Designed miniproteins, single chains, continued (2). Designs and how they scored, part 100

Each design is a single chain, and the fold is of that chain. pLDDT is the mean over its residues in the fold that is shown.

## One batch from the design tools (miniprotein)

Design m7468
Fold by ESMFold2-Fast:
Parts: structure tokens; C-alpha cells; sequence
Structure m7468 (fold): chain A 92 residues (1-92)
């Protein structure tokens, strides 16, 4: 997860997703963990929605792109934290 976090902190959401993919696939083998991960993802998306709508309303296209990229990176970091928590629970 350190590599996924470093990528997200650098704003490279695609690299963060690529590093997370094998971990998410392992969690998805357990239907209960998969359901919990889906619930956490839905919550992250729901919280990001009003912020994304506000960013989309920005008149400056460059500012809009920067705000949307920042929101995407923040969502990636929150997902990494959620995955780390689920891994800790699965290991117990």
C-alpha cells in the first residue's frame, strides 16, 4: 500500500489504482470483505459529489481541472485507507 499512497500523494491516480488492483482483487475473493469495500467506496463517492459539483461550476477551466484532480487524489487516498483497514481486519 505504500506505493499506492506515494502515487496518490503525487497526484498520479492511475498509478495508485494500478498498485491497489491486486490488493482489491484479493479482498474481492471474500464476499463479506467485497461488500464492505463496496460500501466504503460508495460513501467516499457520496462525500465527494458536492465538492465535484462545486469544482465543475468554476468558470476558469484550469482551476476546474486542478480542483477535480485534487478531489480524485483525495478520494484515492481515502480508498487506500479503507483497503488498509479491511486488510488489518482480515488478518485478525
Amino acid sequence: LERARAAAEAGDVDAAVAELRPVVLELAKDPELAARLQARLAAILAEARPRAEAAEALADPEARERELAAIAAEMALRLIDAVAALLAEAAA
Scores: mean pLDDT 81

Design m7469
Fold by ESMFold2-Fast:
Structure m7469 (fold): chain A 63 residues (1-63)
Amino acid sequence: MIKIKIVDKKTNKTYIVEAESKQKVYDAIMEALKNPVDGKVTITINGETLTLDPKSVEISEVE
């Protein structure tokens, strides 16, 4: 597992989650985009649940 930093620029919220890869987080967001609720997506990564605005999200690895 690696630490992934997710920043929602619209709400200025920062989340740090553990995932197998940054790609796993992107895949979760893309899947959630099939059924958005009020323009937001809810994803679950390694047991942590996040609600994000997909238009304003930045994802990076934490070293």
Scores: mean pLDDT 77

Design m7470
Fold by ESMFold2-Fast:
Structure m7470 (fold): chain A 87 residues (1-87)
Amino acid sequence: MIFNPSEEERREDIERGLENFEKAVEAAEQGDYRKATSLLVAGMLLLSLAGKSELALELARRLEEAFEQKDFEGARKLVEELRKELE
């Protein structure tokens, strides 16, 4: 419930983590790999704070592979799949 600080904090961390992964894909597609890497790290940290560290690490690894292959469509699908799993 919204007045439980730890539950609210976890929901915010999950949403911000997902937003950071989405922004990382956008940055990578634009060729800004420094920003993309920074956003991936931020997203992983936020999801880890929410207790989703294993899922965050696997997604980050898959996103790095997609960025190296320039498969930005596949990268977006990975973030969408995580969003569906967490919502």
Scores: mean pLDDT 79

Design m7471
Fold by ESMFold2-Fast:
Structure m7471 (fold): chain A 86 residues (1-86)
Amino acid sequence: MAELTPEQVDAIHAAAARAGPEAQRAYGNLLGGVVEGSKTGNPEPAYRAARELARASPETAQAAVDAIMPHLPKEIAEAVRRGAAE
């Protein structure tokens, strides 16, 4: 599971709260996709979730990507970065 600092979690939650329920749900989906990808080696769930989050809230996506990428397996980190950039 990705480890985030309390400050990073608070910043992501604040950005998602400003963007609304869709961004909050998309962020939850990203965490689930990262966990699944880390267990299975399948990067697609993390890629799709990062893309959905970036569409819902670019600010929340940037904060989440910056926070989680250092803690992810390389292939999952690449998927998250690719999804958020789309």
Scores: mean pLDDT 76

Design m7472
Fold by ESMFold2-Fast:
Structure m7472 (fold): chain A 109 residues (1-109)
Amino acid sequence: MAEEALEREKRELEEAGTSREELVEMADELFELQRRALEFAAEQALAKAKSEEEKKEIEKLKEKHLKELEEERERVLSEASEEELKELAAVYRLYKPEFEKALAAAKAE
């Protein structure tokens, strides 16, 4: 289960003595990965759009989701508990390798 992977990452963070400041940095990095993923998804959708109306809807949804992501990031970085930060840091550790793998595949011939 995905929860088992998250529990493992949380345990590793606790065993490593990860500070709150380091957890905040990982949470911030997670939001950056989500922003890049959203921008990439929007670019792919725009490339496949067949009409100007579809392109406008894609751009509108992108703008809305980016704004919502920025608002959530600010809230989390200012107000999140240590437990919430550990969960976000664990998610970051799980998503970062997959994101790096995707970028490496895009650059490799």
Scores: mean pLDDT 78

Design m7473
Fold by ESMFold2-Fast:
Structure m7473 (fold): chain A 76 residues (1-76)
Amino acid sequence: KKIKLLEARAAVLHAVLTHSQEEVIEFVRRIAKSLNLTDEELEELIAFARHYHQTKSKEELVEDIEKIIKEIKELL
């Protein structure tokens, strides 16, 4: 459960680096469906994606992605 949510966050941040906000939100909706997330979890993930797309630099995104990947590796 925790690993799947971390993987979803890492994938969303990677999409933010390379895609428009609208494309990222559609990607989040597809991930949420594949991971069987609740409506609340989907809403939180969309808010997370919007916040990062609007406020974070490319360097901050890369650092946060690497941090999440390290967390996933430590849980495996």
Scores: mean pLDDT 77

Design m7474
Fold by ESMFold2-Fast:
Structure m7474 (fold): chain A 87 residues (1-87)
Amino acid sequence: DADVQQALADTPEEYRELTREIIALSASPRREDRNRAGALALIAAARQAGRSDEEIRERLEELLERAKEAGNEELEAVTEVALELLE
């Protein structure tokens, strides 16, 4: 897949396995797998930006509140999975 090859080429070697997992989960017909892919991508991006797990948790808690207020069920589900993955 051209998109998979491009994503891996632009990813540092140490993150390639995680990137492959995210791509595989995002291609799943199961909503749970896609939510997990989104959660892993959010955590990975924040860690690459130099955020601690504690800082990521605080930001995810804020994002979850905003998702609930907006009625964004997809963002709510992804954010809840991300919070579970951290602790």
Scores: mean pLDDT 74

Design m7475
Fold by ESMFold2-Fast:
Structure m7475 (fold): chain A 88 residues (1-88)
Amino acid sequence: MREAAAEELRRRGEELRAKGEALLASSDSPEAKEEGERLVRTGEGLLTGAELLRNPSPENAALLRPLGEAILEDPALRVVGEYLGQVE
């Protein structure tokens, strides 16, 4: 389970970062820039979360809590949120 969750976090993190970077490159509006920056930050956070999940420890699990809260806002990432115990 942990390895599968880490792989999903890495894949989604790469997708969100790329999507955010594309949005920042293609849109000049303040709203698009804010959304693009949010996607890049979320993607980088998920990539960090994937590395933390590869090193199972209570300390690393605690560090994932803020990421779990952030991904609950994205329905596509619910499987990751469920794994992190942040679905509620």
Scores: mean pLDDT 65

Design m7476
Fold by ESMFold2-Fast:
Structure m7476 (fold): chain A 94 residues (1-94)
Amino acid sequence: STAEEVKRLAEEAKKALEEGDAEKVRRSFEEMKKVIEESELLSEEQKKKLIAAVESAQRLALEAIETGDRTKAALAKHELDEVVEEVERAEKEA
């Protein structure tokens, strides 16, 4: 399911963030956006909102790696958790 794939990719992104692996962070976020775009259960409005949230989390994660800012890392992880919850909610209501 889209929610299961997004959750897996979010966990991969969090691990990459902890490891400081910017390339793995980028790959996980790009795959997450593709999974959301390809979902048959999400509306176009839900997809746009979720992709914007994913892009926000990606920006924070990459800035955290570049600067060593633990607060930005924590915010990126929190935004990823919110994306997972929103996708799970959207699919549960479909």
Scores: mean pLDDT 85

Design m7477
Fold by ESMFold2-Fast:
Structure m7477 (fold): chain A 65 residues (1-65)
Amino acid sequence: LMEEVERAVAEVLEENKDAPPEEVRRAVSQTVLRLAGRAGASVVHFSVEELAPGVYRVEVELARD
């Protein structure tokens, strides 16, 4: 699951590299929630930080029972 989330997030960041930060955050959030939901996992922590123009740090913590 986490590897799938990491790959999908990387793809979203690449697709949205020229998009505004709000658009990037929305796309990443939707992708994480979708994948977590499909796996029956809960998102217990999520953050997206713009470190530099077009450079993001994404932190995700999932609870998978």
Scores: mean pLDDT 76

Design m7478
Fold by ESMFold2-Fast:
Structure m7478 (fold): chain A 66 residues (1-66)
Amino acid sequence: MPGALSREEALEQIDELKAEALEAIKAGDMRRAASLAAAIGVLGAAVPEVSEYAKEKLKEILAAAE
């Protein structure tokens, strides 16, 4: 199918996006953090095998933003 990612590629992208989102939060760039969190959500929805992992990482980002 067009646009399909492997499970391993999706997991790596989620980890990279999470790391960038946490750095954005530390820098006070909440717009960037929100965009990166949205990207993780979209990726989790697009690759069902990583959906729960994406959800867990989103919770970690939200906790860091408080």
Scores: mean pLDDT 80

Design m7479
Fold by ESMFold2-Fast:
Structure m7479 (fold): chain A 90 residues (1-90)
Amino acid sequence: MAQELHLKAVNLYFMSLVYKVEGNFKKAEEYLNEMIDLLEKSIPLSTPEQLKNTADFMERMSKVYEKEGNFELAERFRKLAEKAREEVKK
């Protein structure tokens, strides 16, 4: 269910922050990529409200990583936000 996927994504996000604080940026990025993959799989299972929340969160993350110079990760977040916004229109 989308709620369980969302909870797992939140846990992956917190793990990425733990590794980032420890200076393990490679592990942090691996957890973020896993979170993106999981959220993308949740899109067709999500309610319109969940899709809007996902789009807003992903757009915020895209801006954060763009400012940090991680353009590849920022682009992945941006594309996921766009997919979630397009799905809500259906």
Scores: mean pLDDT 82

Design m7480
Fold by ESMFold2-Fast:
Structure m7480 (fold): chain A 60 residues (1-60)
Amino acid sequence: MELVEEARKAIENGDLDRARQIAVELAKQGRFDEAASLATALVAKGADAREIVNEIVKAY
């Protein structure tokens, strides 16, 4: 839960790279629903959806 809050704050501050790193970390922990939710938020802020999904899949 704490990681998700940290990632959301990073998105609000425009630090999309940090938020992406946290989404990948969540995926590595098996928390795929939370990682997917963050990926969706990142895409809404202009991040590349294909690249985020690829990084999450690599973590699996």
Scores: mean pLDDT 76

Design m7481
Fold by ESMFold2-Fast:
Structure m7481 (fold): chain A 88 residues (1-88)
Amino acid sequence: SLKEELEKEAKELADEMVRRNASDEEVKKELEKFKEEALKRGVPEEYVEELVEKAYRYVLSTLGTAAVLAAVEGIPLEEAIEKILAKQ
């Protein structure tokens, strides 16, 4: 379904932003672009807004967890990100 396709696309985009250690500004720009394209495909705005918010929270939470892991284990942030993504 179109909703399942968008959920997959949002997850792939979110994982890519985590891999790149994307800044908050970059995350917001990428999600705004995703929202615009999803709305063009005729998906209800409320559903797209929820999906964007979920993706944003996922990226923030994952990068936050990576920062804590890096600090606790004394490893580079990039290595902590790779460890977290490898478990998914």
Scores: mean pLDDT 86

Design m7482
Fold by ESMFold2-Fast:
Structure m7482 (fold): chain A 66 residues (1-66)
Amino acid sequence: AASVDIAPAVEHLRRTNPALYDELGARLAAATSPEERAKVLEEIAGQVSDPAVRETLLRLAEVARA
């Protein structure tokens, strides 16, 4: 697929860690380049305890970087 469906992982993060979800949204809105967006996603993924959500964010970071 040309894109990654992250909606379930993002919704899970919003429910389990709303503060981290809000930080992710704010930092992505401030990011001005694909590389900055990828770094934000990688940093937030490092703070996520759920391995499925973390893997989805890391995969999205790779897509953003490409």
Scores: mean pLDDT 76

Design m7483
Fold by ESMFold2-Fast:
Structure m7483 (fold): chain A 83 residues (1-83)
Amino acid sequence: SSLVELSEEELRELEREARERVKKDMGVSDAQLDQAFAVEAQDAANPLRRLSKEEFELSTLAGVFDVRLAVLRVVKKKELEKK
Protein backbone atom coordinates (compact mmCIF):
# COMPACT_ATOMS: atom_id res chain seq x y z
CA SER A 1 0.00 0.00 0.00
CA SER A 2 1.58 3.24 -1.18
CA LEU A 3 -0.02 6.10 0.69
CA VAL A 4 0.79 8.74 -1.90
CA GLU A 5 0.80 11.98 0.10
CA LEU A 6 0.35 15.23 -1.82
CA SER A 7 2.89 18.00 -1.23
CA GLU A 8 1.76 21.40 0.12
CA GLU A 9 2.35 22.83 -3.38
CA GLU A 10 0.20 20.11 -5.03
CA LEU A 11 -2.54 20.71 -2.42
CA ARG A 12 -2.48 24.47 -3.13
CA GLU A 13 -2.78 23.75 -6.89
CA LEU A 14 -5.77 21.44 -6.28
CA GLU A 15 -7.39 24.09 -4.05
CA ARG A 16 -6.98 26.66 -6.87
CA GLU A 17 -8.48 24.21 -9.40
CA ALA A 18 -11.41 23.39 -7.07
CA ARG A 19 -12.03 27.12 -6.55
CA GLU A 20 -12.05 27.80 -10.32
CA ARG A 21 -14.37 24.83 -11.02
CA VAL A 22 -16.84 25.90 -8.30
CA LYS A 23 -16.81 29.49 -9.65
CA LYS A 24 -17.55 28.18 -13.17
CA ASP A 25 -20.12 25.51 -12.18
CA MET A 26 -22.03 27.60 -9.60
CA GLY A 27 -21.61 31.02 -11.24
CA VAL A 28 -20.12 32.58 -8.07
CA SER A 29 -17.33 35.09 -7.51
CA ASP A 30 -14.13 34.76 -5.47
CA ALA A 31 -15.73 37.15 -2.93
CA GLN A 32 -18.74 34.82 -2.51
CA LEU A 33 -16.42 31.81 -2.01
CA ASP A 34 -14.40 33.78 0.57
CA GLN A 35 -17.67 34.62 2.38
CA ALA A 36 -18.66 30.92 2.23
CA PHE A 37 -15.35 29.89 3.84
CA ALA A 38 -15.75 32.59 6.52
CA VAL A 39 -19.27 31.29 7.37
CA GLU A 40 -17.96 27.68 7.50
CA ALA A 41 -15.13 28.76 9.86
CA GLN A 42 -17.56 30.70 12.10
CA ASP A 43 -19.95 27.72 12.24
CA ALA A 44 -17.04 25.41 13.18
CA ALA A 45 -15.97 27.85 15.94
CA ASN A 46 -19.55 28.11 17.34
CA PRO A 47 -21.59 25.03 16.33
CA LEU A 48 -24.52 26.10 18.56
CA ARG A 49 -25.06 29.31 16.54
CA ARG A 50 -28.12 29.18 14.26
CA LEU A 51 -27.30 29.97 10.63
CA SER A 52 -29.37 32.56 8.75
CA LYS A 53 -30.84 31.57 5.35
CA GLU A 54 -27.98 33.42 3.58
CA GLU A 55 -25.34 31.81 5.86
CA PHE A 56 -26.91 28.37 5.19
CA GLU A 57 -26.64 28.95 1.42
CA LEU A 58 -23.00 30.07 1.84
CA SER A 59 -22.28 27.01 4.02
CA THR A 60 -23.73 24.83 1.21
CA LEU A 61 -21.39 26.54 -1.28
CA ALA A 62 -18.41 25.78 1.01
CA GLY A 63 -19.60 22.14 1.11
CA VAL A 64 -19.65 22.00 -2.72
CA PHE A 65 -16.02 23.24 -2.74
CA ASP A 66 -15.03 20.61 -0.12
CA VAL A 67 -16.56 17.78 -2.23
CA ARG A 68 -14.88 19.07 -5.42
CA LEU A 69 -11.50 19.31 -3.67
CA ALA A 70 -11.90 15.77 -2.25
CA VAL A 71 -12.62 14.40 -5.77
CA LEU A 72 -9.60 16.25 -7.22
CA ARG A 73 -7.37 14.85 -4.44
CA VAL A 74 -8.51 11.27 -5.24
CA VAL A 75 -7.94 11.81 -8.99
CA LYS A 76 -4.47 13.33 -8.40
CA LYS A 77 -3.39 10.46 -6.10
CA LYS A 78 -4.60 7.95 -8.72
CA GLU A 79 -2.58 9.77 -11.44
CA LEU A 80 0.56 9.72 -9.27
CA GLU A 81 0.08 5.95 -8.67
CA LYS A 82 0.17 5.41 -12.48
CA LYS A 83 3.67 6.96 -12.66
Scores: mean pLDDT 77

Design m7484
Fold by ESMFold2-Fast:
Structure m7484 (fold): chain A 85 residues (1-85)
Amino acid sequence: SYEEILRLVEEALRLAEAGDEAGAVAALEKALELLRKYGEELSEEQLRELLELVERLARVAYEKGLGEALRAANRLLREVRRLLE
């Protein structure tokens, strides 16, 4: 489950870097769904790795003006931070 979430976020980052907003949003929405279902099984270290990657994605989305991808990334960031409490 962690490996699937990580792959989806990495794919979303790649798509955002390529300017594929719709693809990035779809991947982030799938990652958020999995994180909501399985996030409590993830270690603190795995959650911190996801946090760093999603923060990088949010920065890329902001810099490229990908507003929907930025909103999706911020939703995922909120869930990761909630799990790290």
Scores: mean pLDDT 88

Design m7485
Fold by ESMFold2-Fast:
Structure m7485 (fold): chain A 85 residues (1-85)
Amino acid sequence: DTLYTPNPELKALLQKQGVKRETYTLGEIRYAIIKYAIDQGLRDPENPSIWDLSGTELGKLFGVDTLDVLDEEGLDALLLKNSTP
């Protein structure tokens, strides 16, 4: 699998979760971001697949106010924008 290096802002979010690697697969970054959002309470209680990112560090990183985590391709595109192979 292709390994990706997160940009400094994404790396800082991953490190807050105790992750100490320099490179990740997209699946590993995706799971870490989902874990972060759950731990921070970012999930919409009425629709758990939709995250309200307004005013959050993750929203600033991705440049979006909401995220549908069931849109795996859209999430992966945001992760690719914030990492390098």
Scores: mean pLDDT 75

Design m7486
Fold by ESMFold2-Fast:
Structure m7486 (fold): chain A 71 residues (1-71)
Amino acid sequence: MIPKASPEEVERDRQAAEETLKQLEEAVKNNDSKKVHELSLKGIGIVLRLVGLGEPDLAREFLKRLNEIVS
């Protein structure tokens, strides 16, 4: 099994995901399609990283929130 990351690494990526979702909500409000696309890709990257860190449930919740913002 791949060893789980430290709680500090998970928390760092969780904070990055929260920041990315906030920026994505702002981009949607501003109708900035380029930023929406760029931030969506960034958010997906963080979700994949959280899966790799052994946090698939957290990753799933962020992916769900990201999809709700862009849909």
Scores: mean pLDDT 79

Design m7487
Fold by ESMFold2-Fast:
Structure m7487 (fold): chain A 97 residues (1-97)
Amino acid sequence: GSEVSELVAKVVGHIIRLIGYILEKDPASVPQAIADIEAAKKRLEELAPHLDPEDVARMYETIAKLAEELASIATPEGAQRLNDLAKELRDLSEKLR
């Protein structure tokens, strides 16, 4: 329904912002990036019953890759959190296969 479409649009919006942070290469963007990743993860959990598990798995993998890329510009503490989130997202992707 319309609620599913709204959640999909929000997940895509988070992904676009994460790409923007990577292109900017500004470590000051990392806290906002972490918040966007956590919000995208939560919205994907809400979407999972309504979408093909393979498509949800691919979205988790995409966000995990973006988190790993952002870790390269982060402080050590930010990099650790981003890598932990990437692992959580990859584990969620594997459980759907």
Scores: mean pLDDT 86

Design m7488
Fold by ESMFold2-Fast:
Structure m7488 (fold): chain A 65 residues (1-65)
Amino acid sequence: SVIEEVREAAAKAKSVEDLVTEINRIASKHLNAEQRARVLQVIAENKDAPKEKITEAVIAELEKA
């Protein structure tokens, strides 16, 4: 699942920047344009948050679909 890939990316990511790069890759591969826009908005809103908070926020957004 997309959520599972996001959790794996979070576990492997060494930094917030690395996590954001991997989430963008996953989103471009699996999500439609509307879903990608919502995920990017969530990342932007949590730009200064720790890695775990960004991961939780993105997963919560994906679960709304």
Scores: mean pLDDT 81

Design m7489
Fold by ESMFold2-Fast:
Structure m7489 (fold): chain A 80 residues (1-80)
Amino acid sequence: MSFKSVEEAREKLEELLREDGLSEEEIESLFELLDGITEEYKKGMSLESVEKAVRSYFDYYDLSEEAKEAAIEYVKLAAK
């Protein structure tokens, strides 16, 4: 999955999370978590660690593979 901007990645991720049945409050909380991961990535966390953290958290909430991929791309774009 590839996006042209952090805004495009955010919009696609929000769409996927709504399709997975999350409320707006749950979506907001998940973005707060992703923003925390983004800050750690900016501080030198490896991409493998980012991917592991996102996948582990999304697996805990039984979220789709597409949502995991969109979230990883969002973190990568937001860290630039």
Scores: mean pLDDT 81

Design m7490
Fold by ESMFold2-Fast:
Structure m7490 (fold): chain A 89 residues (1-89)
Amino acid sequence: PVKAEEVAEILEREAEELETRLKWTEVAEKAREAAERARKLGDDDLEGLKALLAEVLRAVAEELIRHGDAEQQADARAFLAKLDALEAA
């Protein structure tokens, strides 16, 4: 079971890494906005939490695949794999 605050924390950590390591400020801002929305949804809205996480991580993966090097593309595919695992569960 995933809690809304845990989803928000994951999104905030991803945002910090995107901004610090990749300097993708726009995508990092989207992740922070999604974290705020996750907190508003609460623990009972698991479908809403999954949807927010999926939207942000897919946007990140698309940018990494488009503009990243081989290592960044591999990281993006790992993010997508985590999303697919969450949607399957």
Scores: mean pLDDT 74

Design m7491
Fold by ESMFold2-Fast:
Structure m7491 (fold): chain A 54 residues (1-54)
Amino acid sequence: MKYMLVGGYILLPIPDGADVKKGEKITDELEKRLGITIPSHLRGKYVLDVIELP
């Protein structure tokens, strides 16, 4: 399963078929596009990495 690393060591899930890139800004549009709830304190931060976990 793919995750995006945000705000140091916070991992947020990337749904199957969604495209998220390293360096992308965390916005309301991104939250809506992924269909997940992103904590408000992560708004304006950037995707530091994209990681695949088992």
Scores: mean pLDDT 77

Design m7492
Fold by ESMFold2-Fast:
Structure m7492 (fold): chain A 100 residues (1-100)
Amino acid sequence: SQEEIMAQANAIIDEMKAELEALVKNKASEEELLKVLREGLKRLIDLAKSMSKEDAEKLQKLLGEAMAEVLLQIEDEETRKRLLSEVIRGLSEINKIIAE
């Protein structure tokens, strides 16, 4: 089921990226962007606890790359900074799981 867990993580990242990019294109509020990001990060952090170290490291890289692409599309600097802070928090939580 490690393959199934990794497939689920990839699906969540793809869903997060698509939803966040759509919200950015439609000029959604910072609150709406943060809600989607926080819910996605919570799901991924919970999955990381059930992953092998190698798969959790792959998850961290994939999440970082996907969120970097979303952040580059955000025109408002303050909104971009707030989302970046939340992404860094999520990546840090996954890193703590990897380090245990």
Scores: mean pLDDT 89

Design m7493
Fold by ESMFold2-Fast:
Structure m7493 (fold): chain A 55 residues (1-55)
Amino acid sequence: SPLDQFTREIQGLIAQANEQLAKAKTEEEKLAVQQQYSQQLDALAARYGFPPFPP
């Protein structure tokens, strides 16, 4: 179902963000990962017709 696919894609984004955070050496790199993750979540929600994630 679309909801199952959405959940799978969220899990993929979480895994990717955790991997990038583990490799981040500076606060700037960690902030960049967090910003990218938030943007990807908003884009994913929009793609599936859901409201934006709360801040």
Scores: mean pLDDT 81

Design m7494
Fold by ESMFold2-Fast:
Structure m7494 (fold): chain A 110 residues (1-110)
Amino acid sequence: SGLDILKELSEIWKKAVYEFEEAKKNKDEKKAREIIAETARKVIELVEEFKRVNSLSKEDQEKLDKAIEELEKIRKEAEDPNSKVSPEELFKRLSEVLGEIVEIMEDVLS
């Protein structure tokens, strides 16, 4: 169900926050980037599943497609060893996109 997807997304994000803070404490930038990239990938998979199992308006489909595009950009930036974007900035962007996704999903399920 859409509620099960929201719950799984919440659990993925809680784990990501914990693992990211641990990577920051250890000053492990490579691990921080890996956490961001993997989290973005998992969220994309959940958004695509949500789109398959729920009847969406064209507007909601376009909003979720835009969110997937932003997550793919974050993932690619996190995986790029030549990227000058900090893990903290990427994690902030990931958090903002995730907030938008949750708002859209909650609206669809209302």
Scores: mean pLDDT 89

Design m7495
Fold by ESMFold2-Fast:
Parts: sequence; C-alpha cells; structure tokens
Structure m7495 (fold): chain A 69 residues (1-69)
Amino acid sequence: MKAPTREQLQAAADYLRQNGVEVTDETVDRALKAAQEAEKAGIEIRSVDDALALPGVGLKTAAVIARAL
C-alpha cells in the first residue's frame, strides 16, 4: 500500500464535511501520520475497520483514510 497524499486526505475530509461529518485539520494530520506509519510497517488498509485498527486512529480519522484510498 502507498500512503494517500495530504491532498487526497484533504479531499476525503472535504467530502466528509459536505456530508455532515465535522473533520478538523488535526484529524487530517493524524490520518496522514497513521497512513505513513502503516506504509512503513507494510500494513494494507482496505476498509474503515482496517484503518480503525491502527494505533491512535479514531472513527473520524479512519473514515478520512479509507475514503482517500
């Protein structure tokens, strides 16, 4: 898996905001860091549940990562 870019995560966050989910810039930063650590560890993220299993990732952060993939 290649980690999503900041731009891809930002686009995912904007989509979620348009659908009534309150996503902050801190959530995007956490999503980027978690996705980059998953790439380094060779972890494949295919779903919100996979992203949610990552250390320090909450439901909103998991949704941003999964949407960006």
Scores: mean pLDDT 81

Design m7496
Fold by ESMFold2-Fast:
Structure m7496 (fold): chain A 62 residues (1-62)
Amino acid sequence: KIYKVTGLNSVVNVNPELNVPLRVGDIVELLEELDDGYIVLKNLKTGEISKVHKEAITLEEV
């Protein structure tokens, strides 16, 4: 399912080992939802895969 990134809150992302190569306005595909509240997203412009906490990102369905 395809989403647009409408918000990013780096203060809520508590996993410092995860680099989140996402920006507001990016179009992403949801690949997986994990039990710990993390989600796996693919940036459709760059092809980068990111693991981010669901509370650290705001997504709008396109």
Scores: mean pLDDT 72

Design m7497
Fold by ESMFold2-Fast:
Structure m7497 (fold): chain A 66 residues (1-66)
Amino acid sequence: SIEDQIEEILEEIRELAEQLPAEERARALTMAGVIRHEMKRAKTDEEKEKVLERAKEFLRELKEKL
């Protein structure tokens, strides 16, 4: 499901955040929390797909910093 894909990305963000300095890690985990909150507020599959796209983009940006 779209929710499963978002959770998979959030788990990867969590794992990558462990490699970051404390301040950057805190920011990454805060963003992951925002994405999870947006997923919980999404009522339609279209809204969930937008959250998934945002999660993918954040993960991509995070990987570029490592």
Scores: mean pLDDT 84

Design m7498
Fold by ESMFold2-Fast:
Structure m7498 (fold): chain A 89 residues (1-89)
Amino acid sequence: PVVPLIDYPELPGESLSPAFSLQDPERRLAFTAELLEGGRVRVTAYAFDEENNIVATVVVEEALAPDESPLDVVSRLIERAREELARAL
């Protein structure tokens, strides 16, 4: 069934409800995804140097569409953040 306030039929997943983290050690990247109030998803991406210092940070956000999976939005935002981070480095 559909929630009348915000269409999140596929949302129930505790790993995404407050925050989710993903790492890409091959590229020395880390991502944090958060589900925000008002049906927005935020992904923060960090790039690290060989000494594990943060050398770049990118933040991307999108509003969830009515029939969109939060996990699909997170995946798309991780891709966008990765692309922006690559352009910043």
Scores: mean pLDDT 67

Design m7499
Fold by ESMFold2-Fast:
Structure m7499 (fold): chain A 73 residues (1-73)
Amino acid sequence: AEEEAGKRGDEVVDGLAGKNPAARQRIVDALRSRVVTDEAKAYLDKAETAIKAGNSQEARDYIIKAHEAEGAA
């Protein structure tokens, strides 16, 4: 199943990198509660997707974009 395959991949990446995806998700959730613009929320959604894929660098980029969108409003 795609869900099982994706989860297994994330577990392997997390084990190798020693990362904590739950901590990354908490950061996105905290920012989501602070932002009010649809653009910033869209970037946070992309960041959450990147976190679930194990791509912390991409997630960080989207979090920065969300902050920029919020500041522009």
Scores: mean pLDDT 64

Design m7500
Fold by ESMFold2-Fast:
Structure m7500 (fold): chain A 60 residues (1-60)
Amino acid sequence: SLEEVRREAEEEIRLAEEAARKMREAGEKNPKLGETLKGLGEISVAAAELVAERRIRRAE
């Protein structure tokens, strides 16, 4: 159902945000990779949001 797709999408975004936070924390321990890891985390969240929007749209 659309409701189930929305819940799954929200959970996937939450997991991407958690992964992004861990990448940010790892970047703090390695300053030379800090900006790269932060950027990868931001891209991961943006990609999860884009995939979620498309999946919800397809379920409508």
Scores: mean pLDDT 82

Design m7501
Fold by ESMFold2-Fast:
Structure m7501 (fold): chain A 54 residues (1-54)
Amino acid sequence: DDELRERRLKAAYLLLTDGSGHAVRDIAEGLGYPSLRTFTRDFTRLFGVSPYSL
């Protein structure tokens, strides 16, 4: 599931940086994450930056 998790997080990165103004919470929920906390931790581990810093 690491590959699927990476694909989701990469999609989230694109959504956060495409200029559309998506909220971090809405992206996490849309990608099927069980909590915003889990999403934020996984995102930060993969990219080295918080999704809130983008």
Scores: mean pLDDT 78

Design m7502
Fold by ESMFold2-Fast:
Structure m7502 (fold): chain A 57 residues (1-57)
Amino acid sequence: MTVVINDPPSSWSAEKQKELNKKAADSIIKYIDKIDKLEVGDKAKPTVEEGLKEYEE
C-alpha cells in the first residue's frame, strides 16, 4: 500500500483505553488508600504521636 491511511480513528480506542486505565487506577488507588488508612490512619497518626508524647511524660 502506497498510502498507509489505514489507522482507525483512535477516538474509540483512546476513550476505551482511558476508561480502562481509570478503572485500573481507581482499583489500585483504593487498595493503597485502604492500606494507608489501616497502617497510618487518617486520624490515627496525630493521635498516636500525641498519645505517645503524653505517655512518655
Scores: mean pLDDT 57

Design m7503
Fold by ESMFold2-Fast:
Structure m7503 (fold): chain A 90 residues (1-90)
Amino acid sequence: MDELERAREEARRLLEEALRLTDEADRLTREGGSIDDVRELERRAGEVFRRALELARSHPVTPEIAALVSAAGVAYSGATSSLLIHERRS
């Protein structure tokens, strides 16, 4: 019933995390951080994206959940691209 309001609050929190992960991916790509830093970023971004999809699957897609899925997808794509670029550079 109003489990949706809890999902919206979780979505807002995860959205902030996804935006921070996108900023970290951009910094690591520019500065060439260690492979372990890139792998940890990819792992964290993947967890956020998985949870975003779980929220969208279990609840009506509100603006907060839609924004989270979009942002988490961008963060995960950025992290995986950073990992592939690092592996290819090595």
Scores: mean pLDDT 81

